# Ledger of designs, part 100: designed miniproteins, single chains, continued (4)

Each design is a single chain, and the fold is of that chain. pLDDT is the mean over its residues in the fold that is shown.

## One batch from the design tools (miniprotein)

Design m15694
Fold by ESMFold2-Fast:
Structure m15694 (fold): chain A 64 residues (1-64)
Amino acid sequence: AAAQAHVDRLIKALKEGTGLSEEEARKAIEFGVRNALRDAADPSLGITPAGVARHQAMLAALEA
């Protein structure tokens, strides 16, 4: 799925940019995705249902 490929690219970029392990990179990305989903509950931020669905797909890919 596109979400899995996107998560894999983010993990690689974070590892190369910061020297984090794959597990640490995954946790950092998961933290960011969970924060984005929390912020999606605020209607003033204008986050679309499509944006929410993308972040949910990324979270599912990280949990696989």
Scores: mean pLDDT 75

Design m15695
Fold by ESMFold2-Fast:
Structure m15695 (fold): chain A 94 residues (1-94)
Amino acid sequence: SVDAYIAQLQALRNRSTNPRVQQFGDNMITQINTMQNMTPQQVQSQMDQVDQYIDVQRDDFSDFPISDQQMFNDIIRITRDAMQDIYGQRQQSS
């Protein structure tokens, strides 16, 4: 369920001591929650925007300690899995 992805993101952001990792996690949770009520077309558009945001953040995170980079990558993976699950659910509901 989407709630399971949100719980995983909360656990990751709470484990980090880096405020930027915490903020990134919180932003991804907000995006996932927002997508749950979107149409398939809106979800696809939002996924594209999130991917663009991730690419910008990736450049900023390249100077961080390896542990923070690993947490950042874990947040990206979970977020993408959640977005794909939401997209699939919305396609089936149409």
Scores: mean pLDDT 83

Design m15696
Fold by ESMFold2-Fast:
Structure m15696 (fold): chain A 82 residues (1-82)
Amino acid sequence: SAAEARAEAERLLREMLEERAKKHGASEEEIAAARARMDALLAEEKNPEALRLAAEAQRLAAEGRLEEAEELARRALELLEA
């Protein structure tokens, strides 16, 4: 269903945010704050494009295309903050 697809895309976006933050040395508090901010933005249903980009980024990461995956994940987060 569309709701299940959305929930999966949101989960992937949250996982990518957390992994990226940890790789860049973010504290657990900073990661928690970033996740809370993202959850609030996602609840407003403002950016279906951001969820699409997050899902595509995860697919690219699974293929070993990490640089392209990180670029799309960054773009997804930018759309959520706009």
Scores: mean pLDDT 68

Design m15697
Fold by ESMFold2-Fast:
Structure m15697 (fold): chain A 86 residues (1-86)
Amino acid sequence: TAEAEALLAARDAALAAGESIAVIIMRGEGAPATTAAAVRRMLATSGTALPDAVVERIAALLQRWLYSDDHAGVAEELQALMDEAR
């Protein structure tokens, strides 16, 4: 939950500064966290572990954010996943 929470907080800060969540994700080690495996590795390197179902849903939301122009509900869905993982 800590990494998902940090991503959402960073997204809010970046949007206020005129950036996108994609830029924040792409800052990590040269590869976007757009698959369940990539999200899981990102969380594991920080010592964070989430249920597989939550990781898969986060990956799907990040995929939608990065490769779609329809971002409606992404922030709300991320918040719901963080709440489920707590």
Scores: mean pLDDT 55

Design m15698
Fold by ESMFold2-Fast:
Structure m15698 (fold): chain A 75 residues (1-75)
Amino acid sequence: MIPVPDLEGKTLEEALTDVARFLQEAADYARTLTPEQREKVRELILEAARQIGDATSIEEIKKVVEEFAKKLEEI
């Protein structure tokens, strides 16, 4: 399982960098899945990216990342 990044004590820019890496790791993991599962992961990444774009705090980003990780485990 891909580890969820620890955003505690980070700046917004550092948190966004770590989240971008995490989403890229999820995309790389999707390459080991079926085409149908890979498309589901892609949809989840796009949804998470949209929600992160609207986030104004590290706490909001953390919630989006945790929900993304939970949904990724269900695929």
Scores: mean pLDDT 80

Design m15699
Fold by ESMFold2-Fast:
Structure m15699 (fold): chain A 97 residues (1-97)
Amino acid sequence: MELVERARELAEKTKSKDPEERLRAARELARLARETDDPEVLEIALEAAAELADDKDIEVREAALELGMAVLRRAPPELVPRAIGVVLRNIGGLIDA
């Protein structure tokens, strides 16, 4: 199983012009993040969560928050500060008017 390859493919799909494609990709990345201890996969997932924080679709922003939280729960110590920052940004994107 090539988790890093899969994570990269899903991260590219989060850049799709189709909100359904972005939503599916974000949810799939969240599943991968929950199943792995690979720091490279977690880093790719965290970058995707950060980029989706200001997405036009609210369901995609909600999925981005879930993705960021999934990474934070699995993050190695060096990734934790960045993961906290991304989660806070995603929360801000959902509750700001």
Scores: mean pLDDT 83

Design m15700
Fold by ESMFold2-Fast:
Structure m15700 (fold): chain A 66 residues (1-66)
Amino acid sequence: MSLEELIEKAGELGRKGREALEAGDNETAKKYAEQLLEVAEEIEPLDPTIARVARHEAEEMLKEAE
């Protein structure tokens, strides 16, 4: 998967996770946050800065979903 595809996927997962949090669906939000962490790890060797942003967003979603 290209960096561009990974960035697009991270954006979609972040958006869906936030929408789930707004709907009170914490389990779905945690699922998207976990997937976003996996995508962030795939981005890390290609772009550490973007990977850090994606990881931070996922960690914030996991914290809010508790």
Scores: mean pLDDT 84

Design m15701
Fold by ESMFold2-Fast:
Structure m15701 (fold): chain A 110 residues (1-110)
Amino acid sequence: NQKNIDKMKEMIKKDPNNAYAWLGLGRSLYELGKYEEAVEYYKKALSLSDTMSLGDLAVAYLVLGKALYELGKYEEAIEYFQKALELLKKDPNASGILIKDVEENLEKAK
């Protein structure tokens, strides 16, 4: 929503290296159906991935893959879903719900 977009933009203005703010902005644009802009901001967040946990990085790959799928870029979407799944396999605290979401999106993109 607009309040979340404004919040994320303010966070980015204060710290342009805040990966979570870029991810949040991308998610807000995805919810508005602005998939090309969402992909751009998700890729920006991933360029700052060294600041993310394994679970947050897996979420970033999942949402990027979902946006690419909406744009008809199925092969790229599959690559990012596979990256998300590999990270979740390495995380002993990985959410079973998140693993299932990634697996379902991967099967849908094949």
Scores: mean pLDDT 84

Design m15702
Fold by ESMFold2-Fast:
Structure m15702 (fold): chain A 72 residues (1-72)
Amino acid sequence: SSQLERLREELRVEIENAERLIAEGRGDAALEAALAEAKRVLADPNASPQQLLDAQLALAVEILRAAVRDVV
């Protein structure tokens, strides 16, 4: 469905954002763990909309924590 395709695209974008932060040396163990889980969920062809959303939210939280660490 179009909703499922949008959720998969949003998760893919968050994965790209996390990978860029890690490549820049701005990652930590929590971000790396959330990224690994997000990649696992995205690779699952049977992932539900809820699983895709949960993985995206978990990854987004760790990306925000990484951004705060750079400021403070």
Scores: mean pLDDT 86

Design m15703
Fold by ESMFold2-Fast:
Formats: sequence, structure tokens, C-alpha cells
Structure m15703 (fold): chain A 60 residues (1-60)
Amino acid sequence: PAEARKLILRAIGLELRAIGLEFEATLISDPKKKQALLEKAKKLKEEAKKLLAEADKLLG
């Protein structure tokens, strides 16, 4: 279904953003800012996993 495809594309987008934030964190020397970026990336990855699980259920 179209809905499953949209969820997969959104999940891929979130994973790419998370990778970008993790890379940005490697360039930051401020431990507080670094940790905030890593925490944001973690939440995006968790959201992506949920979207992929939902898409899997729609595909059967």
C-alpha cells in the first residue's frame, strides 16, 4: 500500500538526519552540546524503528 511506502521513506529520512547529527556531534568540543545532538539522533532512530515496524504490519 502507499501508506507503507510513505512510512519507509519517512524512516529513511529520519535515519539520514540522525547520521548527520551524529557526525555534527563529532565536530563539537562542548560536551553539553555534543550530548544534546546525540540524544536527538537517538530519538530520531527510535522514531524510524517505530515507522518501519508500522510499515511491516501494513505489508503483512
Scores: mean pLDDT 85

Design m15704
Fold by ESMFold2-Fast:
Structure m15704 (fold): chain A 66 residues (1-66)
Amino acid sequence: MDEELIERARELIRRGDEAEKEGRLEEAERLYREALRVAAQAAPDSVEAGVLQIEAAVNLTIIRKK
């Protein structure tokens, strides 16, 4: 079950990274926020989801500085 949430969070982070590289900071922020929410749902039961949650949060922080 949580495997789908983990894969979704991973895909959202990937899309966010692509948007950030293209200078689409608003889209990148939205994608990272969604990834954070999805990863957080799986994080209590998954170390992998916890790592993705941290990655999304860090990337979101970097985007918000710009």
Scores: mean pLDDT 79

Design m15705
Fold by ESMFold2-Fast:
Structure m15705 (fold): chain A 70 residues (1-70)
Amino acid sequence: SDAELEALAKELLPEAEELERELTRQVITQGLSPEEARARFRERIKELLRRRGLSEEEADRVIEIMKRLA
């Protein structure tokens, strides 16, 4: 349900925000491209969600919710 996906997004939001901060630091200090940083963020979050048994569609929904909360 959407409520379950929203609860999961809130649970994972601190980890997602820390990953985003680390990747942003790498863009600024290490020359990582913003495109590569976005790709790495998406890959890492989708891997976490797949391990929790979510479908591709459910994973995309959780990422959308995280973006609204951040």
Scores: mean pLDDT 80

Design m15706
Fold by ESMFold2-Fast:
Structure m15706 (fold): chain A 69 residues (1-69)
Amino acid sequence: MSEEEFRRLVAQALAIAASHPLDEAVEKMAEELGISPETARAILDNAAGYLAGKPVSELPSGAELLRLL
């Protein structure tokens, strides 16, 4: 996966998570994005600070996001 593809994936995952309860968010992310539930949980666990209403444009670069995951 390219850095830009990964950045888009994380942005979409965070948008899904913001619209659902935490327990449902992991399953919804896995289904809609075609990723494993383990990957979805890793995104939520390591990007939790970005779920608190921050716009996608304020997310770190793809390289920095990969370091978090």
Scores: mean pLDDT 63

Design m15707
Fold by ESMFold2-Fast:
Structure m15707 (fold): chain A 80 residues (1-80)
Amino acid sequence: SLSLEELAEYARKLIEEKFKDRPDLVAGIKRVLDTAVLEGLSPEEFLRMLRVIALHLSETDPEAAEKLREIIEEVEKLYK
């Protein structure tokens, strides 16, 4: 299984790819990823954090929430 730093890097790459036309979302989510690594979250806590972000996004930007859920599924596959 990958380290937290490797999972965060993979998530960062997927976010850049899937949100290339949304630099605001890319910047915001990357900041959260960097904070998670800095705080030393477990991979399980990291994945839960991403799911909470997707839930909050679903209230204002359901298309972005759907894309983020797809990213979370891909990151989770590398962790498992």
Scores: mean pLDDT 84

Design m15708
Fold by ESMFold2-Fast:
Structure m15708 (fold): chain A 80 residues (1-80)
Amino acid sequence: ADKELEDFKELVEEYIKRVEEAAKSKSLSKEEKIEIAEAAKERIKKLADELIKKYPEYKEEVEKIKEKAIKKIEEIKKKI
């Protein structure tokens, strides 16, 4: 159970790093950067919902991680 929560935290951090690196890329178009950011947000939401469904006891912590991650990605998108 704790492993699933920890794996989720690691995946969220990885998606945020991917979005940040994509935003800095000179090889990607603005449209491609936004698509990467949106894909990351949707994957994080899906993973969070799946984890909450399997482990309702983690709902509050997972929702907080999700909310914080989505806000970070939205801020990165605004800079593109």
Scores: mean pLDDT 86

Design m15709
Fold by ESMFold2-Fast:
Order: sequence, then structure tokens, then C-alpha cells
Structure m15709 (fold): chain A 65 residues (1-65)
Amino acid sequence: EEEIVERFLESMRAVGDERAIAFYEKALAEGYDPRLAALIAMNVSAGLDEETALERAKAVIEREK
């Protein structure tokens, strides 16, 4: 769980994708947990809109359970 968040942040820092990091921080400010926030930021960075990114991130979290 925490490993996914840490790997995402390390990857974004290595590539210099400040936009993805900003989206992660925005999602945290909106009340999402760090793992869901990281998945939302990744999906948005991949070109998905915020609604689709959130829906897909939730599906990933739900499937892991």
C-alpha cells in the first residue's frame, strides 16, 4: 500500500513531473487517502480526466481487496 505511493513519488521526481506531484497534493487536500491520491494523479498524468481518473483509481483499490 505505502510502497505504491513511495514508488510513484520517486518515479515522478526522477522524471521531473511536477504536475503529477501537484495533482497528488490536490487529491490529498480534497480528503483522499495517499494511495488513492497517487492513483488519481497517475491516471490524470496518463491523460484521463479527473472523473475517469477517480473512477479507475477506485476500481484498482477495490480489486486489490
Scores: mean pLDDT 72

Design m15710
Fold by ESMFold2-Fast:
Order: sequence, then structure tokens, then C-alpha cells
Structure m15710 (fold): chain A 84 residues (1-84)
Amino acid sequence: DELKKRFEELKEKYEELREKALQAFKNGDYQTAIELLEKAIEILDELIRIAKELGDKETLLELEIELGITRIVLGVAKLLLSKQ
């Protein structure tokens, strides 16, 4: 299944970007955190698109929650960058 393989590859890339973004955020490197979070959101949007196409409602819900949380973290990073 091409879509399932694509999903697994993107999920792994998302997890890596998320981990790096959180590390940058914790180090006060908000500019790097913003860049990595924006990239992670693009991958989440693609994962959501694939989950919808596969009809995987449970995974879709989990991804939509993750997208919401990631957008909040991005907003906080942008706010903190404005204070530097």
C-alpha cells in the first residue's frame, strides 16, 4: 500500500522535526523552533490528508489534536521571539 508506506515515512520525519523543534525551544532558540515547527505542520497537514484518504478515523483525530497543540506551541514561540 503506497499510501501507508508514505504515511510511515512522513510520520518518522514529523517526529524527528518535532523533537528538534522542542529542543530548540527549550534552548531559547525560538527562530529555529519556529522554522522547524512550520515544517512539522506542513508534514502534519500531509499526514491528515493521507489519513482521510485511508478512512482511518482514529489516526485522523489523533493527528488533528497534534496539529492543534503544534499550532499553539508555534504561537508561543513567535510571541517569545518578539520579546528577544
Scores: mean pLDDT 89

Design m15711
Fold by ESMFold2-Fast:
Structure m15711 (fold): chain A 75 residues (1-75)
Amino acid sequence: MEELSTLELIGRILRLIGEIFELERKIEELKKTEDLSDPKVKKEIEELEKELEEKKKELEELKKLLKEKEKLGID
C-alpha cells in the first residue's frame, strides 16, 4: 500500500480537483457549442462524464484517506 504524508495527499487531491475541473469544462463546452441531438456528440459527452465519475471516485477515496489521517490524534 502507498503511504503518503498528509501534504502529499493534499497535493494529489488538488491535482485531481484540477483534472475534474478540466473535464467539467470540456463537457460544458460540448454542451454549449455542439448539437446535443447528434449521437456522436452524446457519445463523446458520455465518455467524458464516465471519466469524470472515475476521477471523482479517486478524489473521494483520497479525501477519505486524508480524513482518516486527520483523525489519528484528534476525535
Scores: mean pLDDT 76

Design m15712
Fold by ESMFold2-Fast:
Structure m15712 (fold): chain A 66 residues (1-66)
Amino acid sequence: ALEEIIELLKAAGIDEEEARRLAEGVVAAAKTGNPVVLANARRELMELGLDEETAERIIELAVEAA
């Protein structure tokens, strides 16, 4: 799950090191169990230029990794 998030972020044009930091952050957000925190993480991914479908897939993988 974590590696899949990293690969999706890299496919979106994010460097591997930055993608790993973002992936860890999204998984940490999922571990809180707070839907507001997850919704904020999803919005932040979209603000970085990711489309809605990719952002949603990353959130799904983060919940699986949590």
Scores: mean pLDDT 81

Design m15713
Fold by ESMFold2-Fast:
Structure m15713 (fold): chain A 63 residues (1-63)
Amino acid sequence: MKNEIAVAVKDVPGSGPAVLALKKGEKVVILKEYEDGNVVAQSLATGKVGLVGKDALEVVGFL
């Protein structure tokens, strides 16, 4: 399986365009990583897709 599953380690406010809002403990699928340390992720709880800092996520497995 190619996509990483990660858990939010802190609350992430949905500030600005294309930013993914997350609650601590929310699981996401990482769809793409950028060289600046941001990722495109999809929330497994809401189905929403957006940008989030990789520092807010801990990889726990693979989809």
Scores: mean pLDDT 76

Design m15714
Fold by ESMFold2-Fast:
Structure m15714 (fold): chain A 81 residues (1-81)
Amino acid sequence: MTLEEVLESIRDEAVRWAEEAVERMQKLADDPNATLEEIRQAYIEGLAAAFMLAASGEVDLARQVLAEIDRLYEKAVEKLK
């Protein structure tokens, strides 16, 4: 296995993880029963997913995921205060 093959595998998993993290944040942003702890945990997971995308070479996609996660986090937190 070459380094490029390893990075391609990591990239595919990072993309799936980022998609799941964004979906979780979307659900929490629309959930009136979501707690601050749940929202913070999902935000941290979203940041980790974006970091893995950047590490796999998908820097532009990582920036897009970070922007979306930040937007959804603000929306979710605004419902609490």
Scores: mean pLDDT 82

Design m15715
Fold by ESMFold2-Fast:
Formats: structure tokens, C-alpha cells, sequence
Structure m15715 (fold): chain A 62 residues (1-62)
């Protein structure tokens, strides 16, 4: 169902936003340089995933 697909994509987008925010809070408190680089990389990967999910949502038939 189209409604189920839309609902699933919105859910994944919201979850991804939450994960990004959690990682940004971790990054702000992190003191280890190597762990900071790992967190920044994870944030970048999640930002790309969010972009892909938003494009997929935009491409769905109305």
C-alpha cells in the first residue's frame, strides 16, 4: 500500500534524524580525537542516508 510505504519512509527519516542528533550530542562531549573522527564519519553517513530517504519519499506517486 502507498500509505504504508509513505508511513515507513517517514518513520525511517524521523529515526535517522534522532540518531544524527544523538551522535551530535556525543560529539560535543567527546574528548578523544580518534573517537571524534569516528562520530563525524557516522554523522556524515547518516546525513547521506537521510537525503536518500527524503528523495525516495519525494519520488513516490501522489
Amino acid sequence: SLIEEITRLIGEILRTIGEIEDLRLKLKKEKDEEKKEELEKEIEELEERKKELMEKLRSLPK
Scores: mean pLDDT 85

Design m15716
Fold by ESMFold2-Fast:
Structure m15716 (fold): chain A 76 residues (1-76)
Amino acid sequence: MKEIERKIEELRRALEEEGLSRAGQAIADGVRRLVEEGRLEEAAEVAQSTADSLEFGGLTKAAEAARELAETLRAA
């Protein structure tokens, strides 16, 4: 639980630093909701899709944060 929340916050901050604060908040809220509903596989898929999109856009650090979140969710 605490590790998942930390990774969500790290992704949100990385997106805020890139000027994507609204998108980062929406992604964080969506992932948190899926986690609370016990839908960890879907939460991991959202995080992985986010990582792929950010990597395509050249936002490597934010993409790494999203990938780490996906890995943490799959390990839970």
Scores: mean pLDDT 85

Design m15717
Fold by ESMFold2-Fast:
Structure m15717 (fold): chain A 70 residues (1-70)
Amino acid sequence: AEEQAKKIEEEYHEFVKNIKNLSKEEALEKIDELLERIEELKKTASPEVRLRLEQLEGVLRIHRAVEELA
């Protein structure tokens, strides 16, 4: 769970760095992919890892709402 959470965090970091090079559809697709992976990982994560995943989930939901309005 910890190593998988770190991988998701790293992919989010890469997503943010590359966001201006992505189309709206590409950005939404990547956000949805990350959100699905977070939901699955939350089912088996420790409380500490789950809190980190919930924080990242919140941030991704905000990104999704912003992209939908663009």
Scores: mean pLDDT 82

Design m15718
Fold by ESMFold2-Fast:
Structure m15718 (fold): chain A 75 residues (1-75)
Amino acid sequence: PRVVLEPVGISPEEAARLVEEALKAAGYTDAEVRVEGRRVVVEVPGADHDEVARVIGRLLREHPELRLVSFGEAP
């Protein structure tokens, strides 16, 4: 799955760190997290879509400064 987030009130670099730590804590050590302009792009190849959605959903609930732009399966 591919997730795109837009941080509000924090830097994209800080947002990327929060996402990377959340995914790593959930066991997704192969996740690619990168900053593209003002957005954070997350790719978790081979991961279960619902599990990634759960991790990201919890992160967004705890960090309202992170806005979900898109969540989908990039081919």
Scores: mean pLDDT 78

Design m15719
Fold by ESMFold2-Fast:
Structure m15719 (fold): chain A 57 residues (1-57)
Amino acid sequence: EKELEEKRRELAREIVDKLLRSLAEALGLDPEEVLENRDNDATSERLGKALIEWFKE
């Protein structure tokens, strides 16, 4: 039971990583840098700012 939940979390993380990579590419950011520093506040803020600027255009 717990092993199935852990497997689901791993799969969800993989999907999120794929989405984050696609989003970074669409925003003109380096997807590998974003993925490498995904837990870094500076990277999250940079991604958020790029998204806001892209949406304003």
Scores: mean pLDDT 69

Design m15720
Fold by ESMFold2-Fast:
Structure m15720 (fold): chain A 62 residues (1-62)
Amino acid sequence: MEISPEEVEATLLRMEANIAIKYKDKEGAKEVIERLRELAPRADPETQELIEETIEEIEKAL
């Protein structure tokens, strides 16, 4: 099973998002959202869903 580079990057950004939420780092969270939005057009549909869910989680928490 081939994991796309975009899926790997999205997963790592989701981890960074969780850290930013935990420490109430609004600036770091904004940078993660920007990087996710930049990644989304290059990602497959399943990875795009992961990106959208991650952004929603950040926006709800902060």
Scores: mean pLDDT 81

Design m15721
Fold by ESMFold2-Fast:
Formats: C-alpha cells, sequence, structure tokens
Structure m15721 (fold): chain A 66 residues (1-66)
C-alpha cells in the first residue's frame, strides 16, 4: 500500500504524525517535501482503511491513496 499525506501542517504536527506512523508495524515513512509524507507498507485492505481513517481525523491532514 502507498499513501501521500499532506496538508496545512506545522513542523511539530508533521513530526508527530511521522513518529506515530513509524510505530505502526510494516509501515515506512519518507519525507518527500515540506508538509508532505510518503507512507508505504505491506498492509491489508482493512489495516489500510483504518490507517487512512485515523490520518483523515487529524485536523488539516489530507490523505491520497496511490
Amino acid sequence: AELRVSGDLSPTQLTGIALWLMGVPGVRVEIVGEGTLRVTGDLSDEELAALVARLESIPGVTVEVL
């Protein structure tokens, strides 16, 4: 699975999201630009849907499934 996470995020918010994502088993996180994270992992459809829902619940976050 591959996700692009972006939004009107402060550096502190972006760091917090990245640290949380790095704690998820099977997930890799890469900073690909200012305010943007690339998230990759070998996730089931259920795990992917749960991850997307949680990320979209964060104010100012936009998630695109690639």
Scores: mean pLDDT 77

Design m15722
Fold by ESMFold2-Fast:
Structure m15722 (fold): chain A 112 residues (1-112)
Amino acid sequence: SGLLNDITEILQNAEFSEESINLVVEAVKLYLETKDLKQAVVFLKENFEKTSPDDVEAVKAIDIAIVVLQLLNEGKSDEEIIEAVKERIEENIDVPLSYKEIKTFLEVKLAS
């Protein structure tokens, strides 16, 4: 889809690794194909459990994937989603959503 291509280009231009880009793209693709947020969240949780807390790029990739999935679930436009992805990349935060906050989000979404 156009959204997946745009996300891929933005992450490539921001010098994310191929592994990080593939993580974000596969999570978003899973939601777009199934319309099932829980399946996409399970995929992210499995990858999060394999992620080191000090791997800042991998943690940031998971944060970006969560933001995209939330906005898609809220029915936001592709343009709004792309703007949010760019803003998350440009934020000079040591870690966007901390490892602990990501863990809490994933646990809450799977429990509901």
Scores: mean pLDDT 79

Design m15723
Fold by ESMFold2-Fast:
Structure m15723 (fold): chain A 61 residues (1-61)
Amino acid sequence: KLEELSEEARELLEKYKKGELSEKETQEGLKALWKEQADILGREITDEEAEELANALLEEV
């Protein structure tokens, strides 16, 4: 569900900020969540697009 997916993304970012997850682990998690979100919305997202979105979000943290 979209709400649960957003909560999972927040959990990943919080763990990253606390140093519990590496940048690579956080990127992979966010990438997977972005792909799942796109499927829920009926959109197709490439691996490259998901990675770019994950990296952009991490740069804001």
Scores: mean pLDDT 75

Design m15724
Fold by ESMFold2-Fast:
Structure m15724 (fold): chain A 63 residues (1-63)
Amino acid sequence: NIDELLEKAKKLIEEAGGKITVEAIALLIKIRIEVDGLKEEDLINAVSETYGVKKEVIRKALK
C-alpha cells in the first residue's frame, strides 16, 4: 500500500532529524517500483551512487 509506505518514510525521515536513513531509502525504492514501474536493481544502483550506501546494505533493508 503506497500511502502506508509514504507515511512510514515521512516518519523515519522526521525521527532522523530530516536525514535520509537506509530504512527510508528502502521505503522510497519500494514506492518508486510500485508507482513508476522502475526496476529494483536500477533504483538500488542509482541510490547507492547518490547517497554512498553499499548495494548490499540497501538489498538487506529491502527484505
Scores: mean pLDDT 72

Design m15725
Fold by ESMFold2-Fast:
Structure m15725 (fold): chain A 88 residues (1-88)
Amino acid sequence: SKADELRKKGNEYFEKGEYGKAALYYSQAGRVYHEEGDLKKAAESYVNAAKAFEKGGRKDLARYLYEQAIKLDPNNEEAKKLLESLKS
């Protein structure tokens, strides 16, 4: 699917250390998964985008995306734990 292709591009750029591009592709994947009704994969993609923003030094954007992931999937334990690490 288009969302899976965008997620794979995000993974590729993250592995290269190009965190800004990784965050962009992960965010786009999250949006497409949300439009497709896959809220769990949308949340997972926003968690990946948030991790990329953290690596890029964009802590406030990371916090925002962890919060968006939790809104889409309240059972995403990884998003909750990572958000708490940013608050303390």
Scores: mean pLDDT 88

Design m15726
Fold by ESMFold2-Fast:
Structure m15726 (fold): chain A 94 residues (1-94)
Amino acid sequence: AAILDAALDLLIAKNYDDAIAILNQLPKSNATALLNKGIALLNLKRYDEAIAAFSAAIAVDPSNANAYANLAAALSNLGKSAEAAALSAKAAAA
């Protein structure tokens, strides 16, 4: 929908705060919106919030390989390397 497309354009422009504000208007059942919110938060180095967003995306769509890969990246940035490695393996399998 138009709201998601606008948020993706803002992500490409590296306007992460405005992208998050628009993505927050979408339903919490929208896995793509949750994934892209996590990516924006990860780029802002808001790792705990990014982990929450990626975890929510996985809960909605467990087959989303990109959500597992990005969750692993956020966990690695917090020094949680064992948890990151396990999720990277799930990304390859999803």
Scores: mean pLDDT 83

Design m15727
Fold by ESMFold2-Fast:
Structure m15727 (fold): chain A 65 residues (1-65)
Amino acid sequence: MEEEKERIIDEAVADVKAGKLTPAQAAMRAASRALSIPGVTIDEANEVAAEALRKAGYPAEARGG
């Protein structure tokens, strides 16, 4: 669901801002969490990770793979 994806993005942003995770770690975690939602594709999970990085101020790292 879009609501669950938004929650994952917000948690990833909060973890980066709190210094709990690096931007790359937060992106990977967000993608993994998104993939655990039934019906979420790899492409959608990558978009969730990219949005999390963008909101945290690190858009260039979204394509790290």
Scores: mean pLDDT 75

Design m15728
Fold by ESMFold2-Fast:
Structure m15728 (fold): chain A 57 residues (1-57)
Amino acid sequence: MLTKQEFEVLEQIQKGLKTNGEIGDQLDITIITVNQHLASIYRKLGLNSREEAEQYT
């Protein structure tokens, strides 16, 4: 199951933010933290790419 911050990162990707820096700025977290959340999201949901995360329902 995703944590609250992992859901928030996933939502920003699905809204069309193109860079991890933009996601970090939107959520007031560092790029490093965004990268760690993305790795965790991909692992937990069995996703192989950012594009798969963008299309996740």
Scores: mean pLDDT 78

Design m15729
Fold by ESMFold2-Fast:
Structure m15729 (fold): chain A 81 residues (1-81)
Amino acid sequence: SDEEINQILEEIKKTTDPAEIEKLVKRYNELVSQKVREKFREALEKGATAEELRKITQELSKDIQDYNKKIKEAVEEAKKA
């Protein structure tokens, strides 16, 4: 869920243990990947056209870039603590 993803980002910012940061980053990436896969799967199951799938792929690529930016910023914040 978005709530769990946001909670992990906040935990990373407060974390000083590199091993714990690694575990949180792994969990974050798993949740993001699951969310992306679910969205694409739902589109395929609903019989989305090639044009609709292209649009969904572009939107998902932007979402992935936003998630990657957020995790990078959280890890950098953790390193400053």
Scores: mean pLDDT 83

Design m15730
Fold by ESMFold2-Fast:
Structure m15730 (fold): chain A 64 residues (1-64)
Amino acid sequence: MKAALLVVGATEEQVEEVEAAYKALYPEYEIETRRARNLEEAKELGKELYEKEGKKPLVVEVPQ
């Protein structure tokens, strides 16, 4: 199953940690990880990846 992991407001190191955690939780998923500046960007990117590539959006906000 294909999934898009959209990490909001994160540093590069935080993205790597979140990706590792989600790959461990969902080893059966083909996960593509992308960074987003804010929730609206994450939602738009997730919608595009779902509609064009069939990737289920997983949105993760990193608290600042």
Scores: mean pLDDT 80

